Designed miniproteins, single chains. Designs and how they scored, part 54

Each design is a single chain, and the fold is of that chain. pLDDT is the mean over its residues in the fold that is shown.

## One batch from the design tools (miniprotein)

Design m1873
Fold by ESMFold2-Fast:
Structure m1873 (fold): chain A 95 residues (1-95)
Amino acid sequence: SEEELERIKELAKRYIDAVAKYAKAHGLSREEFLKLLEDEATFVARLIKLAYPDLSDEEIRRVLREVLDEFAKKYGIPKEEAERIVDAAMEKVKA
């Protein structure tokens, strides 16, 4: 349901925001930061898939895309790079 997707999105936002704040506070390079975001987005996607097996890959992708779009604006990441991170994360959880 949209209500469940909104709750999942809020948890994902809080987690990835904490990761991004950590990376910024510790002076990670842009390349290291983007790699970390990809790894953590992959982890979040796997966790959602495990916890909510009835959610489609398209619904999980929507959650990740909305979360990463907000962070792209906050941290000056191009939209194309945010979309690449979402695509890479979703590809890695296909199994």
Scores: mean pLDDT 82

Design m1874
Fold by ESMFold2-Fast:
Order: structure tokens, then sequence, then C-alpha cells
Structure m1874 (fold): chain A 66 residues (1-66)
């Protein structure tokens, strides 16, 4: 379904962002990603809350963004 595909894509995008930030530690870019991701999480919550890949990636991103 499109909902599952969208949640899986978001999980990939989050993992790519985490990897990029780990290799290129930049405070401004990290803050920009954190702000953008927060909005994405709010929009995705209704359809992605039960997607384990998305939830795992979300937790990783939240921990990394602290």
Amino acid sequence: SMVKEQADQLARDLREAIEYLKKNPNEELREKFAKHAKGLFEKAEPFAKDNPEFQEAKKEFEKFSK
C-alpha cells in the first residue's frame, strides 16, 4: 500500500540523514534536520506508528539529535 511505502521511505530518509550527520557533524545542519524531522514525525504519526522500521529510525534520529 502507499501508506506502507511512504513509511518505509521515511525510515530510509531518516537513516540516510543520520549517517550523513555522523560523517559531517555540523551544528546548523543538525538543527535544520531536527526541525524538519519533527514536522515529518507529526505528519507521519497516523500511518507510521505501527511501522517498526519507521519507529526504529525515529528513535535513532531523536537520540542522535540531542
Scores: mean pLDDT 75

Design m1875
Fold by ESMFold2-Fast:
Structure m1875 (fold): chain A 100 residues (1-100)
Amino acid sequence: SELEELIRILEEKYGEKDLAKRIRQAVAEAEATLSPSLYERFLERVTELAKRTIREMDELEKNKESLSPEEIKALKNEIQNKFTKGLEEARREALEEEKG
């Protein structure tokens, strides 16, 4: 699937093993908890979040020479936090939809 390819990019290209683990856990929990239609919607949302995260990390890498080490760390942390919040929001919305 597209999401599995994006997870590989996060793990292998960017070294974001913790993010990849969080995605896999969230996907496994969603598959166990959600109806098939809500699970599909959840995967679509998580796929979009992964795409944005990869784009933001790629942009950071391209601009790293114009940034201080402190700025790079701050931006990377912001990207990671933004993804984590987005994943949590997607989980919350899906669970609320499932429970009525």
Scores: mean pLDDT 84

Design m1876
Fold by ESMFold2-Fast:
Structure m1876 (fold): chain A 92 residues (1-92)
Amino acid sequence: TPLERFIRLLRVLDLDNDGKVTFEEAKQWFVDTGELPEDATEEEVREHLIAWLKELGVPDDVIEEFKAAIEAGNGVIDYRALEARLRERLGD
């Protein structure tokens, strides 16, 4: 599914295998794929991730949980916790 692809991407960016990805790592990927400019801010990376999840059909309440996780992590995305929540809401 598109969500599984998203979670797999976050896992690839997790070089220290702690279940977390930084916005700098996400920014580099979006710049490399041509989706964001090299001068994109962390705020723009966050907005792009949210817009991308909406386009993939992620429900608004799951996106609100994603936003809360970003704020709680001070720019670090806990993708293992996010994956568990997404799978619970979408039934795998």
Scores: mean pLDDT 70

Design m1877
Fold by ESMFold2-Fast:
Structure m1877 (fold): chain A 63 residues (1-63)
Amino acid sequence: SREEAARRLRELGVAAFNAGDLRTGYAYLAAADRIVAEEEGKPFRPNPELEADVERILAELAP
């Protein structure tokens, strides 16, 4: 489900922060926020620096 996907992405983001990978951590959190925004019908405002990373993460999770 989308809620479970967002939860898993937040867990991956926390794991990335704990590993010292801040960019990957922020990208996972942004991907989770995009899923939640789409589910709630709210506009998603991507950080331009993370946009490509977010698109890649979402493509890998939704084959």
Scores: mean pLDDT 75

Design m1878
Fold by ESMFold2-Fast:
Structure m1878 (fold): chain A 78 residues (1-78)
Amino acid sequence: MVKELEEQLEEFERDLDALEAAVRAGEVSPEDALRGVERGLEELEQLEKVAPEELLPRIRALKERLEALRAELEATLA
């Protein structure tokens, strides 16, 4: 399970890197990106509840990145 969860977090990190790049390049609408951020935050909340202590810092770092991106997107939509 730990290896599977580590692989899920690696995939999540790659997907987030791609989303951040797409947002900054204007390749995705702010509305679509915001929906992606909201889904990602929900997924990380679920993972945080079951993750071993050693993976919590990675999950928290990803949540911080998503919340920062959400703030950027909300400012763009305002």
Scores: mean pLDDT 83

Design m1879
Fold by ESMFold2-Fast:
Structure m1879 (fold): chain A 109 residues (1-109)
Amino acid sequence: SKLDLLLELTRRIAELNLSFAQQVAAVVYGAHQLGLSAEEVYEAGLLAEDPELSAILLYAGYSLKHKKLYLDRELTKYIPLKSVEDALDVLSEEERARVEEIVREVLAL
């Protein structure tokens, strides 16, 4: 299912040496490529048994809903998202290429 692909995507992103905000940004981008709604991403976070994956998914769903990439857990700092691709602006060129490769691989599953 698309939710199983989202969980696999989130697991692979969590294994990368990225900050929490960068992991959330990557999952925001990947969930959009999967055609998932903010509500579906947030619900996946509520159902996730792994607390690290749960946190990434909840913040990604919340970011998609409000069209803001939240940079901190307290939701005090954010970047407005004019497009979902703007989330990738928090990544270096190398980190962005790696995230785009993972998203492509997961879409091919």
Scores: mean pLDDT 87

Design m1880
Fold by ESMFold2-Fast:
Structure m1880 (fold): chain A 86 residues (1-86)
Amino acid sequence: SELEEKAVALARELDTDGDGKITPRQFGEVVKELSGEDMSESQAKALLEWAGFDPRAITYAQLRRLIAYAGSAENLIEMARQVSTL
């Protein structure tokens, strides 16, 4: 989808190591650019752990999967808020 392609393009710009992975902080920045809403590093980590991913870094494929599952960047923000308050 166009949203998934845009998310990966943003992740690629933030991936300074060029290793095909992004940190929770960088994931939060991607979601902020897509939604216009802030996601803290702690909220990003909580969401990634909830999804069963390594909270230290996720692959571009895992990013695409999360975007596809959520259906929107706004829903990713809401999911992160919910899991971080458990």
Scores: mean pLDDT 83

Design m1881
Fold by ESMFold2-Fast:
Formats: sequence, C-alpha cells, structure tokens
Structure m1881 (fold): chain A 97 residues (1-97)
Amino acid sequence: EDEELLKRAEELRPEMLERLRREIERFRREGALSEEEIRRLAELGLQGDVEAAIRAAASAIVRAAPSLSEEELERMIELAAGSVAMFEAKLEAEKEK
C-alpha cells in the first residue's frame, strides 16, 4: 500500500502550502503570468520541477480568483498544495529505487 508515500506527502503538505501561499501573494502584487507561461511551467512541473509546478499553480489560482468564492479559492489552494506534496513524495521515493 501507499502508506509511507501518504505519510511523506502529509509531512510535506505544510511546507508546500506555505510556498504556494507566498507565490500567490507575490503574483497578486506583481500580476499573474500569462496562460502560455503557466502552461510552460506546468509542463516543467510534470517533468519533475516542483518549483515550476508551485509557480504554475499559484499563478493559475490568482487568474481564477475573481471568479471564485473564498471557500472555492481555499479549496483550490488546499488541493494544489496536496498535489505538489504528493508529487514531491513520489519523486523522493523514485530516487530510493
């Protein structure tokens, strides 16, 4: 079962959440990236660049925020942080093999 993977992802979740919230605040001040740049960063994220994945998620959230309630926005932030934490946990596990 994926118990060790889930445990590691939960350990990483608070760090990923903090990193994501910092990038969201930065993009709120500086302006979100274009859809093309978000797509390029997301592609880098899929290739193992966790920082690119966080930046893509943060910028996408900022672009979507005007169309979302506060509850929907917080849910997106939680889901994004959880997804990035799980991805990092999987990358760490693959290095051990």
Scores: mean pLDDT 81

Design m1882
Fold by ESMFold2-Fast:
Structure m1882 (fold): chain A 65 residues (1-65)
Amino acid sequence: KGTTDTETAKKREEIVNAIKSGKLSEEELKKMINEFEKEVKGTELSDKAVENAIENIKKVIEEEE
């Protein structure tokens, strides 16, 4: 069990769910992504995997708007 991995996964899932639900504005979603990026940098997760996840989320937001 990885606490950092679990926390990061939850944050990512929250952002994805927020995008899908349409409850948050694009600005709010970008703030969540920024917080997530700050939180996950230097964690036990692979930086490359984290960056790919963030990039994917950003692309989804760009396509939605």
Scores: mean pLDDT 61

Design m1883
Fold by ESMFold2-Fast:
Structure m1883 (fold): chain A 80 residues (1-80)
Amino acid sequence: VDEVIQQLEALAAQEKDPQVKAALQFTAGVLESEKLVNPNMSREQLQALLDDLIALAKETIKDPASKEAVVAALEALKAA
């Protein structure tokens, strides 16, 4: 989970779209919070959490380009 959080923070730092940047930072914050509650989070639990965050992005992000960028980034992290 630490590697995924670091990748999210790195992507957010380089992101120029403020909506995409905010979504990536939010996702990193959620993973940090979940790690505090469940420090031994399994890969399956991490993937399920990322699926929930992808679904949330699809419902909440209204701009199609920003939505596609966030979803693609989270799906790539889920596959890693």
Scores: mean pLDDT 80

Design m1884
Fold by ESMFold2-Fast:
Structure m1884 (fold): chain A 58 residues (1-58)
Amino acid sequence: PTQRQLIGGAVYEAIRQGLRDREALVAAAEEILKARGEPVDRELLEETVDTALAALFP
């Protein structure tokens, strides 16, 4: 999978855990990526969280 797909998966996993706060989602997704040994692109992660929140909780 691409880095974008890996980040997207981690963000959606954090959302499934019930997190809705932007900072909490960024932190949780970053920890999920690190736990899986995946690289963390902070800017792409923040953009992905913002996009997911806008799409799922308009």
Scores: mean pLDDT 81

Design m1885
Fold by ESMFold2-Fast:
Structure m1885 (fold): chain A 90 residues (1-90)
Amino acid sequence: MDELAEELARRAREGLLEAGFSREAAERFGRGLLEILKGSDLSPEEAREVVERALRTALESRKTHSDEEAVEAGLRTAIETAREIERAKR
């Protein structure tokens, strides 16, 4: 899982950079996602879903908020999505 988590976090960071986010905000997003993914009991497919939803939230939030606020919204979505997936398995 570590290798996949690192790859997904790296690609999400690159996605924010391509979308025009600051390097600092993109790095924070990647680090936050990596921590969430490594701390969660997720399958590879579930990990991809968490990252996809987080990235979408960050991109949408940036339309009306700062880069930092958009990253925070995306990371919050990642935490909420991971918890929902883990709870559904119980």
Scores: mean pLDDT 85

Design m1886
Fold by ESMFold2-Fast:
Structure m1886 (fold): chain A 94 residues (1-94)
Amino acid sequence: SEAEARLQAFIEKRKKEIEELKKKLKEENPEWSEEEINEEVKKIVEEEYRAIAEEALRSGRITEEQVEELRRQAPHVRLTTMIANYALAQEAIA
């Protein structure tokens, strides 16, 4: 469907954005190991996702009921990451 195509395009775009961030950090910090680059990418992504999740909850874009459902479906994933991905995916397919 069109919505499925948009979601797939969004997933591919996010994957590319993370790879570009990793490349930029390597170019700006050539002395860092791959482990240090990966840890920095993780920190940046987690901070961005936290901000997105907090905004989505504050604006009512995601309800408490939806948060509970997401937690039930993927209890092993960090809640802020799930909320952020859900909010971003909803905007992409809107």
Scores: mean pLDDT 75

Design m1887
Fold by ESMFold2-Fast:
Structure m1887 (fold): chain A 92 residues (1-92)
Amino acid sequence: MSLAQVLEIVEEELQQIVELGKKDYILAEFMLEVLVTELVGYAATLSPADRAAFLRAVTGAVNRLIAQETDAQTRAALRRFQATLVARLAAL
């Protein structure tokens, strides 16, 4: 599967989790934790250059969602997700 296809799926999943959080915040937080683990697993299979490109693209998508979000709790959750992902990818 191409990096571009994976990024499209990730952006769709993030948007769905944000919408889920409007109804069930606890489940949405759990889904974000699962997504971090899945993304770290995928990134571990990539070259260092592709990992850097992947991280930039995912953080870009998260930043766009944060910029469009008016709910402070959802924005805080997205920032925690991004920080956790960056830290775990840096440990690879």
Scores: mean pLDDT 84

Design m1888
Fold by ESMFold2-Fast:
Structure m1888 (fold): chain A 76 residues (1-76)
Amino acid sequence: GPLAEKAREAAERAAEAARAGDAEGTAQYLHQSMNYGVLAAARGDEEGAREAAEASREAFRVASTNPKALAAALQS
């Protein structure tokens, strides 16, 4: 659904920011992805919430390759 799509897009933006070394952008987009994923689950979109969680895990994995980006994401 639309919320799951927004969560996935935010996760993709977070991964791009992490690869670019943009710590603030990484944190912002990871939080947006998580928030949209939670809203999708709350609306009963279990498949969309699962897809959003997968995208967020991939973004977090990319962030973890850059300690500065990971630190910013965890502090936000």
Scores: mean pLDDT 77

Design m1889
Fold by ESMFold2-Fast:
Structure m1889 (fold): chain A 63 residues (1-63)
Amino acid sequence: MKAALLVVGATEEQAKAAGEEIKEKYGFDEVEVYLVPNAEEARELGLKLAEEEGYEVFFVNLR
């Protein structure tokens, strides 16, 4: 099962760490991490990934 993590206001290192945490906590096979400039773009991308690709989508805003 695939998951996507959309992260706002983070460094690439912080985003990768958050992705690993989601992978370990929920037991996903793969977690794709996306650094997104703002919450609006995160919402749009998350909706497409969930509806079109069947990803389980998580959002983290660190700013």
Scores: mean pLDDT 77

Design m1890
Fold by ESMFold2-Fast:
Structure m1890 (fold): chain A 85 residues (1-85)
Amino acid sequence: SMKIDIFYSEKGPGSVSMTPEIEKEIRELVPDAEITLLDADKNPDAVKKYGITKLPAILADGEVIQEGIDAKGIAAALEKLVEKS
């Protein structure tokens, strides 16, 4: 099964409010995905390890597929998840 990590923050615009919707869409598109939600502010070492520069960040099997609040970028990343599954 595909492993999905979603990094979010309770600070800054859109990240925390977008995270539940992103999780729901991934669960609908890839029902067998193992989804982990990670507070970036509480996990700075993981943020540095994966080179995350913008939030929310979506990782598929340890690969960053999207970062930032751009709705079109998020939609494109979700389409790529369907192709990988």
Scores: mean pLDDT 78

Design m1891
Fold by ESMFold2-Fast:
Structure m1891 (fold): chain A 107 residues (1-107)
Amino acid sequence: AKLLHESSGTREILGEEVEVEIRIYEINGKKHIIITLRFKESGLIGEIELEEENGEVTSIKLIRYEYDKETGEITEGEEVEVNEKRKVNNGKEFLEFIEELAEKVRK
């Protein structure tokens, strides 16, 4: 796998400051995207894995963890079912879709 992009930052999602880490790999001509979301106030971690090819987002896997804010201990991961395909035409639409997935981690 070839690493194409790596970035980190903070974003406000559902009224909470969230640390966002994005890694994009190229695997067999597809982009394999891994996004880690750390919800500082809620004590939640979301991991999103998905594939993108020609603007079509598929193979979406969402894992939700809880962490203790005092100890840093992470609980066992819970897989959140996502039965969605999405067509995204630009980076803005992609980020909007990621925010929708992040909301599923909170619910």
Scores: mean pLDDT 78

Design m1892
Fold by ESMFold2-Fast:
Structure m1892 (fold): chain A 65 residues (1-65)
Amino acid sequence: GPLEAQQEAAARGREAADAAARAGNKEMSHLANLYGAGAAIFAGQGDEARMEEYVARAEEAAKLG
């Protein structure tokens, strides 16, 4: 349901932010956290497409850091 989608999106965003932080990139960690928060908001609204887009952006920010 929407709560489970919100929790999953938030968890994936946090994992991406933590990965960027461990790599020493605070800017990418911040960006990943912002995208993760956006994904959780869209998940709560039932907007699956935007939720997945924002999760992907968070994970990409971590890879580029």
Scores: mean pLDDT 80

Design m1893
Fold by ESMFold2-Fast:
Structure m1893 (fold): chain A 119 residues (1-119)
Amino acid sequence: MKEELLELTKKRMREILKDPNSKYTELVNKLLNSPTLEEMVKLASELLGVPPSVIREALQKKRGVKTAKEVQELLVKKAQSSSIPASAVLLELLGILADISDEELEKLLEEIEKEVNEE
């Protein structure tokens, strides 16, 4: 699960970094503008390839979030701290699901950015 989720997330992040108009960037933008928690959970499910119930449980258990506004505030904060907002949002969702530290998520983002920028 965790290893498969990580590899799937890395592939989707590479698509976002190579093409800012990718379907994954569109999904992130829809997620950040979703009026309900249920809609956000469904969009996150599409982004990460994980059932909606798993995402909902992880958000409630690890972050204590219960509303779309709380999720939006958390994800927007991560997006604003990154030069690549869509990728930062995707990594934060991965961190919530797979219990990955912020430091490990930053290293993962750097590795993917390096791969995309390699000659």
Scores: mean pLDDT 71

Design m1894
Fold by ESMFold2-Fast:
Structure m1894 (fold): chain A 81 residues (1-81)
Amino acid sequence: MLSVDELIERINEVYEKLLNGEISIEEFKEELIKLLTEAGMPEENARNAAEAIAEALRAGDLARAKTLVDLVIHEIREKAE
């Protein structure tokens, strides 16, 4: 299993791929759900978090999307202690 630091690196990598147009918002959402559940987040919570980020991305609000991504990274990092 990936460490929390490796999961955070993967989340940032997937987000960068989305920003570069290499993956769709839906592909990003599904990958984020997998990474958050692997980090120990309940699947329902992971889906809700990923959908909130996807909604911001679909609205073109990159500042909000980045804030939400940073928030979920902070949550998984704190819970890993």
Scores: mean pLDDT 82

Design m1895
Fold by ESMFold2-Fast:
Structure m1895 (fold): chain A 74 residues (1-74)
Amino acid sequence: ADALSATVNSLTSTQKKIALELIKHAASPVTAAELAAALSLSTATVSANLNSLVAKGLVTKTGSTYSLNTAAVN
């Protein structure tokens, strides 16, 4: 919980928006393009931030799709 809180508080506003959108999908996999459309951002911006979230352990990448790492939020 404390480590998750510290990690979430270290996120940029864009990364927080992406994480929140992924939470709405309840760990269902989504593409960077779908997130970009939902957030009115470019796919390149979303992909770069998703890769940062994967590196932080908050998001899991499977092929071309991304999902919230539920183990990190439980």
Scores: mean pLDDT 73

Design m1896
Fold by ESMFold2-Fast:
Structure m1896 (fold): chain A 97 residues (1-97)
Amino acid sequence: SLPTDEDIAFLVRAIGLVAEKRGDYEGAADLYIKSAELLTGEEKAQAYLNAARSYLKAGDYDKAIETARKALELGKDNPDLVKQAEELIREAEKKKS
């Protein structure tokens, strides 16, 4: 069978995790965004949250906030995701001020 979008998203996420472990937080964030574009619903929200966290580590506070807001909108029915996204937005806002 041909690979599904979910299979490709899993591989892209795995490459993103390797980039993050190597300290390439900007590259990791971009890969997590690419993974999110292949996903829907809760999985997409989680991928955006991973990207936002990596942008925060990269010092790209504006992208971290923008991406975390996308995660929050898509994952609004998941209390744990909402909490993580809101905490990340607060941390990024504090760091850019």
Scores: mean pLDDT 89

Design m1897
Fold by ESMFold2-Fast:
Structure m1897 (fold): chain A 54 residues (1-54)
Amino acid sequence: DVIDYIEEKYSKGEDVTTTDLVDTFHIYGPTAVRYVNLYQTAKKKGVSVKEVLG
């Protein structure tokens, strides 16, 4: 799951990029950008990515 991958990277203090998500999951580029934006929002708010999704 893309969200679980991002959560694992976030918990380790590792960065998540659009290219990393496209190459790892073969998802559509604009979808990868949306996931990176969710990650950045979660990091800014100090909450999990799943909490940002609702």
Scores: mean pLDDT 77

Design m1898
Fold by ESMFold2-Fast:
Structure m1898 (fold): chain A 60 residues (1-60)
Amino acid sequence: MRREEALRRATELALEALRLGESEETAFQMGKIAALLQGLSEKEAEEVAREALERAKREL
């Protein structure tokens, strides 16, 4: 499923950004870009990016 793949990739990028000491805002934007590259709409990409950021914070 395209959304599931986007969420996995967005979570990976958000987690990497947070591990590198980047802000939550930067991690969110990286997740959004990843979702957009997977072909999601802007609204879906924002939803995926928010979910990815929360998942990344739990994995730290």
Scores: mean pLDDT 82

Design m1899
Fold by ESMFold2-Fast:
Structure m1899 (fold): chain A 93 residues (1-93)
Amino acid sequence: MDGVVEKIRELRREGRLEEAAELAVKAAELYAEGGDKEGARKMLEEGLRVARELAREGRLEFAKETLKRLAEIARKAGLEELAKKAEEELEKL
């Protein structure tokens, strides 16, 4: 878990926001499928931060797609609060 979070943050510092978003989404999906709800939550939170950065940088289509994928994963994982947060961020775009 920590290594994945560190890699996402490294990609963000490098401005590789699309790669950071893809890694966060894939990791969230894998943790959710494996029943690691806390791992999924952590990856979803990192993904939301990346999506917000994508939106601020004007990459609106990537931000929207990332938020949609995060909301879907959060709902499947039973993380309704994070699903709602992703949907609210999407509505602001």
Scores: mean pLDDT 87

Design m1900
Fold by ESMFold2-Fast:
Structure m1900 (fold): chain A 57 residues (1-57)
Amino acid sequence: SMEEIARRLKELADEGLISADEADELGVLIVLGRHERARALAERLEKRTGVEVPLPL
């Protein structure tokens, strides 16, 4: 769900793996249905952090 995605993004930001600005930007892209941009940002964050970044279907 979007609530689970938002919670996981907050956890990643709280752990210092991504910034609050990055978590917010990804959340906005997901809500606006900018799927290709959301995926590209998530893939960059995953490559940098080595952890899975959640995306909706």
Scores: mean pLDDT 83

Design m1901
Fold by ESMFold2-Fast:
Structure m1901 (fold): chain A 72 residues (1-72)
Amino acid sequence: SKEEEIAKLATELAKAIEEGDLERAKELARQIAKLGGVDENELIEIVEKGIKEGKPDKAATEIYLKALEGLQ
């Protein structure tokens, strides 16, 4: 399901944010945005904030929830 795919991508996103890999994190956020029908730029802003604040799980969780809301 799209929900299961978003969950998997969000887990990978948390790791990319933790590693400070901005380009990988942005690519994962774009994939999540396409699946959830959410604005990719909105998710990218959350990624950038997550890296800046050192809060990978918070950023990935926020992105996951926004994508799930976009499915409905």
Scores: mean pLDDT 88

Design m1902
Fold by ESMFold2-Fast:
Structure m1902 (fold): chain A 57 residues (1-57)
Amino acid sequence: IVTLDTADIDDVEKKIKSLGGEVIRRIGRNQLEVKVPKDKIDDLRKIPGVKSVDDVS
């Protein structure tokens, strides 16, 4: 689960897809459920507008 500190969710979703990830759903106002390769989690945290990443697997 990814928590955002930006309103530009579409830009963050595009960057997640560029990493080989997939956006499963929007959970709330500023949270996304995503699936990314484990080795890309650090890259996910570096995306502008990403506040925190919770690894549930």
Scores: mean pLDDT 74

Design m1903
Fold by ESMFold2-Fast:
Structure m1903 (fold): chain A 92 residues (1-92)
Amino acid sequence: SARQEELERYKEKVEKRKEMIADEEKHPELLEEVKKEILEQQKSMGEVNEKLAELQAKIIVEYWKMQLDGVAQADLAAFSDAAVKELEEVKK
């Protein structure tokens, strides 16, 4: 069924991401690629802030680790809320 195909694709994406996250020290390119994407997005908006981009990249990677570890949705939401506040402070 379509649901089984979607679950299989999701599982493949999770497995690939799990490998990169589990061996983060061997995959410094993960953090660098995320930061690069954020910087390109900032450039397209006419706003460039390297500290903000670096912090956003670190937050995104940490959020992915928490998701992989099965952290409760409420705790993930609390982390996201705290991260947004920290990003606003750096942006100021």
Scores: mean pLDDT 69

Design m1904
Fold by ESMFold2-Fast:
Structure m1904 (fold): chain A 62 residues (1-62)
Amino acid sequence: SLAEELREIVAQNSDPLTIAVLMVQKLQEAGLSAQEGRELIESMDLPEEIKNKTLEILDAAY
């Protein structure tokens, strides 16, 4: 699933900015809208720093 692929990105990377960029790229490649991407990220039990950085990058990319 897409959520499992995003969790793999988090598991394999240590830098919050790198994780955020890769997750947003994956959302765009999967064809999700900005709102769908936001809802998926907010539904995941992510560390607050990673979640907030991902939402920042998502807003900038869309």
Scores: mean pLDDT 83

Design m1905
Fold by ESMFold2-Fast:
Structure m1905 (fold): chain A 62 residues (1-62)
Amino acid sequence: MVSLEDVLEEHAAYLATQVSEEVAKEILEEALRRHREGEDPVAVLQWAGEQIRRALEEHRKA
């Protein structure tokens, strides 16, 4: 089943290869917490996407 959790886990795996497992874990845990608290799935994904974008940009700048 393709669920929000599956999508978030795939994003975390990708982020771990690009920046770090620590950053990926933190973003995944916060996104899952927001989802469990009843936040809209689209809002959770938008937040996670923004955090991923920032992490990738920060990593590239060094």
Scores: mean pLDDT 74

Design m1906
Fold by ESMFold2-Fast:
Structure m1906 (fold): chain A 82 residues (1-82)
Amino acid sequence: SEEVVLLAAYAVMKGAAYFMIELLKKNEKVPKEKVEEIEKRVEELLKKADEAVEKKDLEALREVLDELQKLLEEAQKLLDEV
C-alpha cells in the first residue's frame, strides 16, 4: 500500500537525516551556524512528517519527504564543498 511505502521511506530518510547531522557536526570545516541551521530545518520537517503520519495525510507526508530529500542533498553538497 502507499501508506506502507511512505512510512518505510520516512523511516529510512529520518535515519539518513540524523546520520547527516552527525557528519556535519564532526566536520570542522563546516561553519557551526550552518550546521545549526540544517539541524533546525531537519527538526521542523520531522515534526511535520510526524503530524502527517498521525493524521494519515499521505499527501502532506509525500510533500514533507520531498522537502527532506532536498535538504539532505543540500547537506551533502556542503560536505562535498569542504
Scores: mean pLDDT 85

Design m1907
Fold by ESMFold2-Fast:
Structure m1907 (fold): chain A 90 residues (1-90)
Amino acid sequence: MEEELIQKAEELLAQAETLGRQSAEAYAVDEETSQGLRAEMRRLAEEAKKLASEVPEVYEEVQKRADDILANTEAAIAAQKAALAAAKAA
């Protein structure tokens, strides 16, 4: 049962990472779609943390990975936003 919780948390983190990447890419074409994907990414990352809280042995690792996904997604969106602004100015 603990292995099932760990696998579920890993699957949620993988989905969150994918959605984070898609959110950053979508920002260049449709900000509303990007916002929706980013919200879903955050929800999945928090769900993974919640599941991992039941397994102390992996909680810190899952929490760090979830925080990294959140930080990397925000950084990627910020980079896309800056690039889009520069392209519009040119």
Scores: mean pLDDT 82

